Designed miniproteins, single chains. Designs and how they scored, part 119

Each design is a single chain, and the fold is of that chain. pLDDT is the mean over its residues in the fold that is shown.

## One batch from the design tools (miniprotein)

Design m3959
Fold by ESMFold2-Fast:
Structure m3959 (fold): chain A 75 residues (1-75)
Amino acid sequence: MREKIEEKLKKGEKPTVEDLIEALRLNDYETVKKLIEAGVDVSKYNEELSDIIHYAPEELKKLLLEAGAKYVPPK
């Protein structure tokens, strides 16, 4: 999965929020950083991404929020 995301970035394709969620599920924080740097659109609210942010370690939470991710705590 990591190699597939890297291939997509090398081709200049814009990564999707689904690519970001996949990297987060794999706990591949290096790939998460690369996806954010490549311009993945995290500014639009996504419920699954928001849930991941809620349970994420502090370092990852800061990274996603600084990138403009919308976060709403679960009820």
Scores: mean pLDDT 75

Design m3960
Fold by ESMFold2-Fast:
Structure m3960 (fold): chain A 68 residues (1-68)
Amino acid sequence: TTFKEETLREAFSVFDKDGDGTLSTGELGTVMRSLGQNPTEAELQDMLADHDGQIDFEDFLVLMAAVT
């Protein structure tokens, strides 16, 4: 499944509560579940291992492309 950038931007913005342009592990999991994915917490931690526990929007686009 391929997501449009606008859809991903909207989802990202809803869960970027601090407006700092990053998502935490918990926020990423909620966004992915809202988009029809169901990662475990261990999978989310593995995804964020190279991202210092937070991802920006561009990293989020890359991750979503990789898991679909």
Scores: mean pLDDT 71

Design m3961
Fold by ESMFold2-Fast:
Structure m3961 (fold): chain A 66 residues (1-66)
Amino acid sequence: VEEYDPSNPKVANLVEKLQFKYDLTVDGIFGEATREAVKAFQKEHGLTVDGIAGPKTLQALYEEIF
């Protein structure tokens, strides 16, 4: 997916922090459990619930949680 680059350290760091917030294994890998955590985060913050870590979701994660 173009919005998620696993080779980008900033994106990997945000994924790890999301995993920590939702008590998942902190491995920086965007798997099914992490996608469900993204959906939960989007629902909590009034964003479109699509499970995609796009620019709006990543920005909200960075500013609101971290």
Scores: mean pLDDT 69

Design m3962
Fold by ESMFold2-Fast:
Structure m3962 (fold): chain A 93 residues (1-93)
Amino acid sequence: EEEIKKLEEEIKKNPDDAEAWFRLGALYYERGEYEKAIEYFQKAIDIYEKNNDKNGLSAAYLMLAEAYRKLGDTEKAEEYIQKAKELNPDLPV
């Protein structure tokens, strides 16, 4: 709750902070707001792609997969897990 407000302020100050978008997505995921979480993880993905941050991108794909699984889209979830592993083959399952 309080943490979400702090992250929203951080994003207003620096909208290219992929880690802040990722953390905001994770907090909404923890609250059960999966569509909101997906939206924020997609924002993080866009920024990680611009920065060529493979580790950030793979982590965001994993969280996106978990959010899709919570929404009942297991095929989408598995697709994003494979994308994450493709970017980082040493990624723990």
Scores: mean pLDDT 82

Design m3963
Fold by ESMFold2-Fast:
Structure m3963 (fold): chain A 60 residues (1-60)
Amino acid sequence: MAKLYRALSDYEAKTPEELSFKKGDILELLEDPRSSLWKAKSLKTGKEGWVPRSALEEIK
């Protein structure tokens, strides 16, 4: 089952490996390396990248 998260705020990518998103966007968790950053996929754009986990809320 895919783990889906909602963005709590806008975020602008600082590197090519990071993903930009807007508040309310839905992201699928791909990897959790137990760091401050998670690898996620935007369901809006289909793009993948690293995102700050503190900006995301789990959808039950």
Scores: mean pLDDT 78

Design m3964
Fold by ESMFold2-Fast:
Structure m3964 (fold): chain A 113 residues (1-113)
Amino acid sequence: MGAELLEAARAGDVERVRELLAAGADVNAADENGRTPLHLAAEAGHLEVVRLLLEHGANVNAVDNNGLTPLHLAALAGHEEVVALLLEHGALPSARTITFNGATPADLAALAA
């Protein structure tokens, strides 16, 4: 189930994500890189999947094996609407994990805008 939820989140398959969560899939399941469904959906820009995962208790400030949060990945990918949604749900823009040229997730979001 965890791997199926990760794949559905990456693909932006809203209906499959909803079905898997209803079936009791772990919303905070992690892949080999420590990436949760929220990380993968945020990096891919799948706004509705991000919203659905957050509604089901996804950890908005989860860190992967590189110390990156979903906000960091969305900002790096330039997904402004996902960045805004994550911030609305309590993502920490000043959270430091790994800096790229000294940039924080908030700095990267500003560059994407």
Scores: mean pLDDT 77

Design m3965
Fold by ESMFold2-Fast:
Structure m3965 (fold): chain A 59 residues (1-59)
Amino acid sequence: MELAVAVRDFEDPSGDFLSFKKGELLEILEELGPDFVVARSLKTGETGLVPKRDLEVVA
């Protein structure tokens, strides 16, 4: 299981991306090219697109 921590708050009112707060743990499910991943929030269980720049891999 690849884990990452959010390094900043992110909100997307359009719903195209996963919204999260700084310090939330996310599970990386797959990579979508160099700039994006599909991730699951361990807090909410929601899945969505996340910019890689907003994440730091921890496990």
Scores: mean pLDDT 78

Design m3966
Fold by ESMFold2-Fast:
Structure m3966 (fold): chain A 97 residues (1-97)
Amino acid sequence: HMDELIEKGRKALGEGNYDEAISYFEEALKLAEQKGDKEKIARIYFNLGIVYLKKGDYDKAIEYFEKALEIARELGNEEFVEQAEKGIDYVKAVKGE
């Protein structure tokens, strides 16, 4: 169920349907939080960061990438830490920071 919502969110994101993507990712996030699935929570936060970045909401994009980064560090997932840090750096560069 949760994986299906994440897949639907990714599909909507790929099609440029950002508000639909947010809806699917927020529903998936609620389920992941109920299960305490930190890996899924971090991945969903990262995807929300990408959606907000594509919408031009840079402050929310940074917020979600930072939330993903915090959990990635807790999990010791070095690849995901690097991806989240690059996301934050990219948004800051686009903002002129």
Scores: mean pLDDT 88

Design m3967
Fold by ESMFold2-Fast:
Structure m3967 (fold): chain A 100 residues (1-100)
Amino acid sequence: MKEELGKQLLKAALDGDLEKVKELLAKGADVNYQSEDTGATPLHVASSLNTSENAVEIVEVLLANGADPTAKNKLGLTPLDLAKIIGNEEVAEVLEKALK
């Protein structure tokens, strides 16, 4: 079921595990899966990572696989809003380019 893969994708993004993100997407994980608790997508989670070297690469891989950069979580925040809140300027720049 796609829900199990989606939950695993959220965890891989949270862990900053680029290789696991790629593996799960190749297995058919829903790139736009939303957490029932927070409404967070994998792109939201990756964009909220502080100082992970893999954060930019994970964001780029998710966007390349059709991640929606306009998706809002239950707080009404986009992935770009989260990147700006945590001060991840490199992730914010990638997301701003995806919105153009």
Scores: mean pLDDT 83

Design m3968
Fold by ESMFold2-Fast:
Structure m3968 (fold): chain A 60 residues (1-60)
Amino acid sequence: GLTEEEKEEIIKEAKEIYEKLLKAGYSEEEAEELAKEYLKFLAKAKGATEEEIDELIEKF
């Protein structure tokens, strides 16, 4: 499982990607989808459970 600090870091990184995608001209919908996919990738790489990934997506 993830620590609370790891969860916060993953959400922060995903939000940073979201903002960069918006600035690059992606729509809010496209940027959100891509940022959520990046969030899932980071969470899985850090050993997150499926339940922890769902929690992170809800908090994003």
Scores: mean pLDDT 86

Design m3969
Fold by ESMFold2-Fast:
Structure m3969 (fold): chain A 119 residues (1-119)
Amino acid sequence: NEKDANGETPLHKAAREGKLDEVKELLKNGADVNAKDSVTGATPLHLAARNGHVHVVLELLENGADVNAKLSSKAPKELQGATPLHLAARNGHDTVVEVLLDNGADANAKNALGETYAD
């Protein structure tokens, strides 16, 4: 649970890499499912969704991940205000898009450019 110089926790790294068993152990040991990095304000769910790790996305959502978390103003302009749904759709991860929508993702959420996930 200790943050590195970029504000990333072990849970951010495991989620980005799709390491489901490590994600499960970190959450069991009290990892903050909604921790934000200091670079973009990304949560573990943003990283799992961006990389198409459907089973990690499901595990994070089951443990109370904020499905509508937004990237901060520290992110590049085109990613500011992006939700996990925006990142999954942008990278063509159709199964992750469906999982996020089934778990309460706002299909009408707009990023800083006024774009929804369908744009």
Scores: mean pLDDT 89

Design m3970
Fold by ESMFold2-Fast:
Structure m3970 (fold): chain A 61 residues (1-61)
Amino acid sequence: MEVAVATHDYTAVTPDELSLKKGDVVEVEARLPGGYWLVRSLKTGEVGRVPAEALEIVGER
């Protein structure tokens, strides 16, 4: 399962988006159209959309 880290803070602007802090680790569940990824926060267990540019793939967990 691909693991990514937030490269900067991101604040959700819609209810289906996930807010992240720089350094938060997420699992990539799916790649969505429009440059978004569906991710699960390893810190909170919450799932939501995040812009792909806010994330960097770091490997497998």
Scores: mean pLDDT 80

Design m3971
Fold by ESMFold2-Fast:
Structure m3971 (fold): chain A 93 residues (1-93)
Amino acid sequence: SDYEEGLKAIKKAEEALKKGDLETAIKHIREAIKYALRLMDQGKYEEAVELAERAVEVAEKALEKYPDNLEVGIVLGIARIVLGLAKLLLSKQ
């Protein structure tokens, strides 16, 4: 499922971040965001919120470790927007 694939992407992002592989971490955060958007398109708003919350969490950890990295700041911003949209759609059910 898109939810399971998104959770795998989060796990890979966390593992890459622990190893100091920022490029790979950002790639997998973006992949998790893509799965959250697919879940929203499918009307699976609860799963989209859960996945987007985890994407925000790992992106925040990346920004804490690399505070001056613009790409990390951008991906965190995108994750927060997607989370906000998923929460809004969930509230309208």
Scores: mean pLDDT 91

Design m3972
Fold by ESMFold2-Fast:
Structure m3972 (fold): chain A 59 residues (1-59)
Amino acid sequence: EVYLKALKDYTAKTPDELSFKKGDLLKVLESLGDGKVKAQDAKGNVGKVPGKYVEIVVK
C-alpha cells in the first residue's frame, strides 16, 4: 500500500483539508492532480493533504 509520511505538523486551512502531526502515516486514497492528495489518517478522518509537507512511503 502507498502511504504519505508527514514531514511537519500541519493545521487544516479549509474544511476539506486534513490536519496532521510530524511522523503521521496517511493512507493515500486518491491523487487530486494539483500537488494535493486525498488521504485518510489513523483515526479515519479523510481530507486533502498538501504534497509539499509529506513524503511517499511504499509498504
Scores: mean pLDDT 78

Design m3973
Fold by ESMFold2-Fast:
Structure m3973 (fold): chain A 87 residues (1-87)
Amino acid sequence: MRATEIARAAGLPEEVIADDERAERLAADIRAGRIRAEGLHLRAAMSPAALAELVEALVEAGQFDGVELELTIAPEDVRRAVDALVA
């Protein structure tokens, strides 16, 4: 399942779903070579699944130089996302 599908199924807030969609689009653009991620500073309320997808895209593209990722998702929403993933 895509990260946004997992987030919707878990009933996560609209902000998290919107940031998951943004992360999925960013991952696709990185993989397609449409953007360069060097120096990317991203602060987002993305779910763990969306973070994993973005990190995988960065690994595949070799785009780690200066990349900084900060998660602003609330701890209770992280718990809900993890519970939905393992349930």
Scores: mean pLDDT 75

Design m3974
Fold by ESMFold2-Fast:
Order: C-alpha cells, then structure tokens, then sequence
Structure m3974 (fold): chain A 58 residues (1-58)
C-alpha cells in the first residue's frame, strides 16, 4: 500500500470485515462494530492486532 496506515497494529471495521468474509463469514456492519467494541479494551472503535488475533483463535 502507500504507507499511509500500513501497519500500526490496528484493524479497522472494514479490514475486519474483509478478513471475516475471507473465512466464509458474512457479518453486517453492525456485527463488525459489535465485535470491535466487545474486543476493544478502550472502546475506541478500533481493534489492535493482539485483540484481532484473540478473536481469530477462538
């Protein structure tokens, strides 16, 4: 990509959606936001890399 937001260890809702769809899931935007809010310790609306890995390794 263009090094704009390449990898600060944060996964946005849109990026999470792309990954989930790659796994055969079809979450809605609301479901993606709920997942981020549930895993997001700070409630910032973003998911860091470690939280993302935790979700993926259920």
Amino acid sequence: KEYDKDGNGYISTQELGTVMRSLGQNPTEAELQDMIREADIDGDGTLNFEEFVTIMTT
Scores: mean pLDDT 61

Design m3975
Fold by ESMFold2-Fast:
Structure m3975 (fold): chain A 74 residues (1-74)
Amino acid sequence: ALTAAQVAQLRKAFRLVDTDGDGTISGKELKLMLRGLGLDPSDAEVEALIKAADKDGDGTIDEAELEALLASLQ
């Protein structure tokens, strides 16, 4: 399970990785964030996480969808 500190770091990383400022991130960006926490997800695992969280079908996730993913990783 992720610690509260790791969850807080991931939330901060979301804002740093959201280069477009539109409140969403891509699967590539999610993979980089998870690696920053000491996790090493495969591209297939990242794709599955995006697909599970992506309610819009646009291939990106917002901050609320990231919170749902964090709950699944704890």
Scores: mean pLDDT 70

Design m3976
Fold by ESMFold2-Fast:
Structure m3976 (fold): chain A 66 residues (1-66)
Amino acid sequence: SAAVLEQYRAAFNVFDKDGDGVITEAELKAVGLGDRAAAFIARADKDGDGVIDFDEFLAMVQEASA
């Protein structure tokens, strides 16, 4: 739903410290994922560019919430 999408967008903004529209491994480490940051990117990053965009993030968190 739209309300759930707004909550996920807010969560994405917490991870996206630089506001560049993608989440990097450094940003994930900064929010407390530590050693899990690389694994999280590997799980979410389907393009192999080493960053997570909003669509990849949304797919991950919706999978966890369903």
Scores: mean pLDDT 70

Design m3977
Fold by ESMFold2-Fast:
Structure m3977 (fold): chain A 66 residues (1-66)
Amino acid sequence: ATLVLEAVAVRDFEARSPDELSLKKGDRVRLTAPVEDGWAEAENLETGERGRVPIDVVEVTGARLV
């Protein structure tokens, strides 16, 4: 089972490398464990794109085990 966090971007974030995910304020995001050094793997539910995001640009709204 993997912990999945549902979240919303609270500000814009622009990817600086190909493994990072760009977000726009208000985008719905799904985060997966683990969180390392303040970063998490994420999927932008608006675009379907995946990558790493800093945890401080999102607000967690829910959590689920899958």
Scores: mean pLDDT 80

Design m3978
Fold by ESMFold2-Fast:
Structure m3978 (fold): chain A 84 residues (1-84)
Amino acid sequence: SLEKAAKENEAKGDNKNAANAYLQLGKKLLEEGNYEKAVEYYKKAIALDPNNGLAWENLALALKKLGKYEEAEEYLKKAEENQS
C-alpha cells in the first residue's frame, strides 16, 4: 500500500520516496473529496521534501476546498520562499 511504502521509506531515511508516497496518498484523498486527510498527507510530504513544489500546490488547493483561504495563501508564500 502507499501508506506502508511511505512509512517504510520514512523509517529508512528515504525522504524523497516517502514524500512521493504521501503526495500520492494526498492526491487520492483529494479526488475522493476527503480534503482534511489530504491536507495531513500533503503536510507530511512537505515535511520530508520541502522542495516538492507539487505538494505545496496541492496543499494550497486542498485548503481552498476546505474554505481555509488565509492558510492556503500562507503556504503559497512559504512555497515561494522554499522553492525560489
Scores: mean pLDDT 83

Design m3979
Fold by ESMFold2-Fast:
Structure m3979 (fold): chain A 134 residues (1-134)
Amino acid sequence: SATEELLELMKKPPETIGEEELEKLLKEGADVNAKDENGNTPLHLAARSGNVNNVELLLENGADVNAKDNNGNTPLHLAAREGRLEVVRLLLENGADVNAQDNNGRTPLHLAEEEGHEEVVELLLAAGADPEAK
């Protein structure tokens, strides 16, 4: 199915995930919110990889900005952990919960701080992240 092809496409390295191929699968009726075996949606994978064009395309096609994987991570958690500043900004502009907690109570701010992504930390704090969240 188009959904199965979408999930296989999203497993590839970021440099092999073409915007045109993704758009074609979405137009063919692929489930934009389909989850892989780890609970990752296409938006989780695009956010982790920093693929701004694919993040925008997925959000335009109704991707759930606050979808949780099997560990309770949202796309914002993954973008923050990887230091994907432009993706973090796009997710926040599209209603990402800045204080979303994973299964261990960790927020996107927590992950950005652990990895030393200072510009992402500043952006999350400006967007209302709670620095005291545990």
Scores: mean pLDDT 88

Design m3980
Fold by ESMFold2-Fast:
Structure m3980 (fold): chain A 84 residues (1-84)
Amino acid sequence: MKLEALEKAIEEDPENARAYYLLGLHYYDQGDYEKAVEYFEKAAKIFEKRGEDVSYLYNLIAEAYQKLGDTEKAEEYRKKAEES
């Protein structure tokens, strides 16, 4: 998966939630947890707007915050995952 292909997909369709999700996974796999959170949050907002379950995305965001050492944010997003 090329990063540039996902960025172009978003340029063509800014509501492509799957492309944001895949970008989040790409950055998570590279250890860039700040960018992973940013893209997972964008994906979650679009999926929520469509009425789709985003609990899995909030769990991924919580894990990313845990990797960043932000325990408070990690706990906040785990609670959001239970409610979404």
Scores: mean pLDDT 83

Design m3981
Fold by ESMFold2-Fast:
Structure m3981 (fold): chain A 64 residues (1-64)
Amino acid sequence: MKKGDLVEALEDYEAKTPEELSFKKGDKLEVLDVSEENGPWIKAKSLTTGKEGYVPKEYVKKIK
């Protein structure tokens, strides 16, 4: 997974902080940052809402 990749949400997620992104299963997101310093998180942009934030890497899969 790298910057510019498209990913799909595997499950619903509710943001626990303002920096996190909420999403629904099946939502498509664009990967903005996968830096190792983010740990188990990636920074992504929701293609459904246009909002940006951190999402758990385990909750998404690469589709493109």
Scores: mean pLDDT 80

Design m3982
Fold by ESMFold2-Fast:
Structure m3982 (fold): chain A 59 residues (1-59)
Amino acid sequence: GPFLAVAVRDFEAGRPDELTLRKGERVRVLARLPDGFWLVESLETGRVGRVPGMLLEPV
């Protein structure tokens, strides 16, 4: 099911389906994708997008 995570470093979106995150931003993880990206919802903005799963730490 969905869980909370925090960005351990900055990430800049390079594609329209990706989400820009700053270190320390909290997200809800909606899915873990086979390519190593996770589908997340930003708790700060409510935006949904893909980010590299390796930059997220579950809380």
Scores: mean pLDDT 86

Design m3983
Fold by ESMFold2-Fast:
Structure m3983 (fold): chain A 60 residues (1-60)
Amino acid sequence: MLPEAVATEDYEAKTPGELSFKKGERFLIIEEVDENYWLARSLETGKTGLVPKSKLEIIS
């Protein structure tokens, strides 16, 4: 089962590869891309993209 994470704050995408999200939005973590980013899928929108690790907390 893929880990789930929740957004701890709102975020606006800085690049085309990133997702914008709202505090409380939930994600499936697909893989670790680097020290700062996960590849994730939003459970609210169904979109897949890069999310900054500093703005999310793993919940499962």
Scores: mean pLDDT 84

Design m3984
Fold by ESMFold2-Fast:
Structure m3984 (fold): chain A 93 residues (1-93)
Amino acid sequence: EERERAAVLSTAALMQLNAAVVYAEMGDIETAKEAVIGAADTLRQAASLAPPEVAEKLRELADWVRKQAENITSAEDVRKLAEEAAKRVSEID
């Protein structure tokens, strides 16, 4: 089902954010930002496959994640972003 595909893509986006944390901890902030933007794009793709209410919440999360990429300057910024994104995904039914 498309809902299951949306869940898989949401999980993939969270994995991309975890990869961004690792890149930022290595000092590669530019690659970390790219991974965060990639996660936002994956969340937008998940939204396109989700039921309307879930799709709206995933689009809002994707837009927020993409906006936060502009503010990333440290590994701590990426960790906080990844933790908040994971929490929000878990709250989406």
Scores: mean pLDDT 85

Design m3985
Fold by ESMFold2-Fast:
Structure m3985 (fold): chain A 60 residues (1-60)
Amino acid sequence: EIKEAFRIFDKDGNGYIDREELRIVGGFQGKEVDEMIREADIDGDGRINFEEFVTMMTAN
């Protein structure tokens, strides 16, 4: 489930996934991480919250 996936990426449980967590936990390359954050980070803070993560994962 999406909540379970988010918890795996959000190691701190602070409600945000940063660039390093995406790269390390997800195994994504820097270009992929940059594009995901750019598209999902609605607030422009460089981090993905749960709502943004759900949007990214369920876009299609």
Scores: mean pLDDT 69

Design m3986
Fold by ESMFold2-Fast:
Structure m3986 (fold): chain A 60 residues (1-60)
Amino acid sequence: GPVLAIAKHDVKTSNPQFLSFKKGDKLLILREVDSEWWEVQSLKTGKTGYVEKGALEVLK
């Protein structure tokens, strides 16, 4: 199932394939895309997009 994560820093992008968020935002990791990228949904906005793995802290 989806995994909970917290944003480690702000990300701002104009590309609709990537997700923008603020540090401390809660996100759901939906799937792994490759070794560097996840497909993620923002719990704040409901939007989905690609996020670099280094931007998120996975919650246990």
Scores: mean pLDDT 86

Design m3987
Fold by ESMFold2-Fast:
Structure m3987 (fold): chain A 57 residues (1-57)
Amino acid sequence: MVGDEVTAVKDYEARGVTQLSLKKGEKATILDEQGNWLLVELENGRRGWVPKEYVEV
């Protein structure tokens, strides 16, 4: 999981400053995992938490 590339399966709108918004088809790298949340880094270098249900490996 950590180090894997994931792709957003649907749009996600961030609900707080530690979260990241995603567009369907956007790619990110997993940096950490906490319960049902993943800390990811986008191709542009932005980092934040997203729900696991919104991405696939």
Scores: mean pLDDT 82

Design m3988
Fold by ESMFold2-Fast:
Structure m3988 (fold): chain A 119 residues (1-119)
Amino acid sequence: MLLQLARNGDLEGVRALLAAGADVNAQDANGRTALHYAARNGHLEVARLLLEAGADVNAQDDNGRTALHYAARNGHLEVARLLLEAGADPTAKDDNGKTALDYARENGHEEVVELIEKA
């Protein structure tokens, strides 16, 4: 439930489930948390709420990817900024040996590249 609401950007639904005691760091069958889905889809305010609720900013899914990998890969600049401010490790490598910076460069997200290089 929490991960689906985060994936859809349902801020009030996420808030309600967290208030009801949902585990902010719960993982699905792929090891992904709500923060991974919010970052992948660019849902800034959902990502902010999850981090305020104690989401692990450096949680890795079954492919070794963090929320920062997904934000960078998809060009979500403000989510990437939020994650870095929350202590995301820009040097983390996934199972393909790639960092968030590698994905931003491969996909032509120049502003995200500049942001991560300054981190």
Scores: mean pLDDT 93

Design m3989
Fold by ESMFold2-Fast:
Structure m3989 (fold): chain A 154 residues (1-154)
Amino acid sequence: DQELLEQLRKRIEEQLKIAIENAEKLGLEEAKKVAEELAEEALRNLPKLSAQQLQDLLSNSDSFEALLKKAYPKMSDAEQAAVSILQLGTLAAQIFVQQGDYEQALKVLEKALKALDKIYEKEKTPLVESQRAIVEVRIDSIKEVIAQREKENE
């Protein structure tokens, strides 16, 4: 569905802009580079998804954005960067999971975690810490799927 693709592309581009602007304010060149790489991977792979998979991604993104606006109406530059990097990393990972590419899903989540670690060292807030924890849980879940598949191939 072209309309769903355009809506998801716009959301990725908006999150990328927020991540870049705030990473630049923080002087975190590595975080900026990771945001760009995560967005490029997501945008490149979006057209490979079915209409139902695109709708599921959009619905999940809507729910998360609504919750953040209600819970955190005022965020620091570091908190904005962390939230945007989590959103980009999660979207990229979910796109790869939908394709059955768990190794690429793991790589994009590990890149997101590295960027979040740099943001956390710059500003140690509970919100930034929670974004790191979310990515770590997602990494562990993907590693479990990979380990299960390796056992089946022995």
Scores: mean pLDDT 86

Design m3990
Fold by ESMFold2-Fast:
Structure m3990 (fold): chain A 67 residues (1-67)
Amino acid sequence: MIDQKEIDVAMARMWLGLARRMLSQGKLEEARESIEMARRIVEKNGIEDEALLEEIRELEKRVEAAE
């Protein structure tokens, strides 16, 4: 059994949680880095979790709007 995808999804969600916290603190660079880490995990592993992909897009838009 390959639990790697489940682990990768959990890791991506962890990075998005960090991104949200960094964004709330005005740490745009750290938020962007955290979003990028989540995105790389999703792209590298072909993850098609719609909620996760929507969260990534939402946070990217929020960081862009804050600049």
Scores: mean pLDDT 79

Design m3991
Fold by ESMFold2-Fast:
Structure m3991 (fold): chain A 63 residues (1-63)
Amino acid sequence: MYKIFSLVRAVEDYTGTQPGELSFRKGDILKVTDAVDEKWVVAQNLKTGEIGLVPASYIEPIE
């Protein structure tokens, strides 16, 4: 899974469906701050500064 403080890119648009989930657009750069499990990470959207839960399937590592 993702290393803490790694940079990732959103591969698709995502709208948070529950409180605490992060919303983002395809191409947004996120900073992973924690890993919850194999399906979810905590990340900050560097464009908005917002922090929340992100589905791991919607992001990819940058390099």
Scores: mean pLDDT 78

Design m3992
Fold by ESMFold2-Fast:
Structure m3992 (fold): chain A 109 residues (1-109)
Amino acid sequence: MSKEELGKLLLEAARMGLVDEVRELLAQGADVNAKDENGNTPLHLAARNGHVDTVRVLLEAGADVNAQDKNGNTPLMLALSDEFGGSEEEREEIVAILREAGGVLLPLK
């Protein structure tokens, strides 16, 4: 499988919260910082959709906690947005995890 194809599968697995598939794809050499057409990384998609365990796995694999999508949003900004797809408890845990890893709301120059 190509690295680009692994990256696309990782983005989909992260969006769906498929933790075991995320682990397998990373073990196969998938780019943890792969980007979709909107500039979303796997960490953006996992954070936005409330997938706590997936967020943890991606950060352990070296995901860029402050990666920016095409709108300049970090994963932390998506977790705090009205587009967040998880529960309040999942949001609180993801926000805590991302902040502990050095996540910021705005990339300050």
Scores: mean pLDDT 85

Design m3993
Fold by ESMFold2-Fast:
Structure m3993 (fold): chain A 83 residues (1-83)
Amino acid sequence: DAWLLQGPDGATPLFVAAAEGDVEAVKEATKVVDVNLQTKSGRTALHVAALAGKEDVVATLLELGADPNAKDKNGLTPADLAA
């Protein structure tokens, strides 16, 4: 759900871009927010991209330094959400 992507100030564009598979919007958003920024649920943009099946965005986030071992509040990594 799109509302689940509402993060801290400035994070919303990053999470929306990750969910939509917009690589260029992800690159622009990471210029103003930390690529490893977490929502209140502990989710990063990498979790969102993996859940949405956006392989190009997953690759871009990893290139930008996203932590593939980051766990959300349920203890799930991005890889757990992609399975």
Scores: mean pLDDT 75

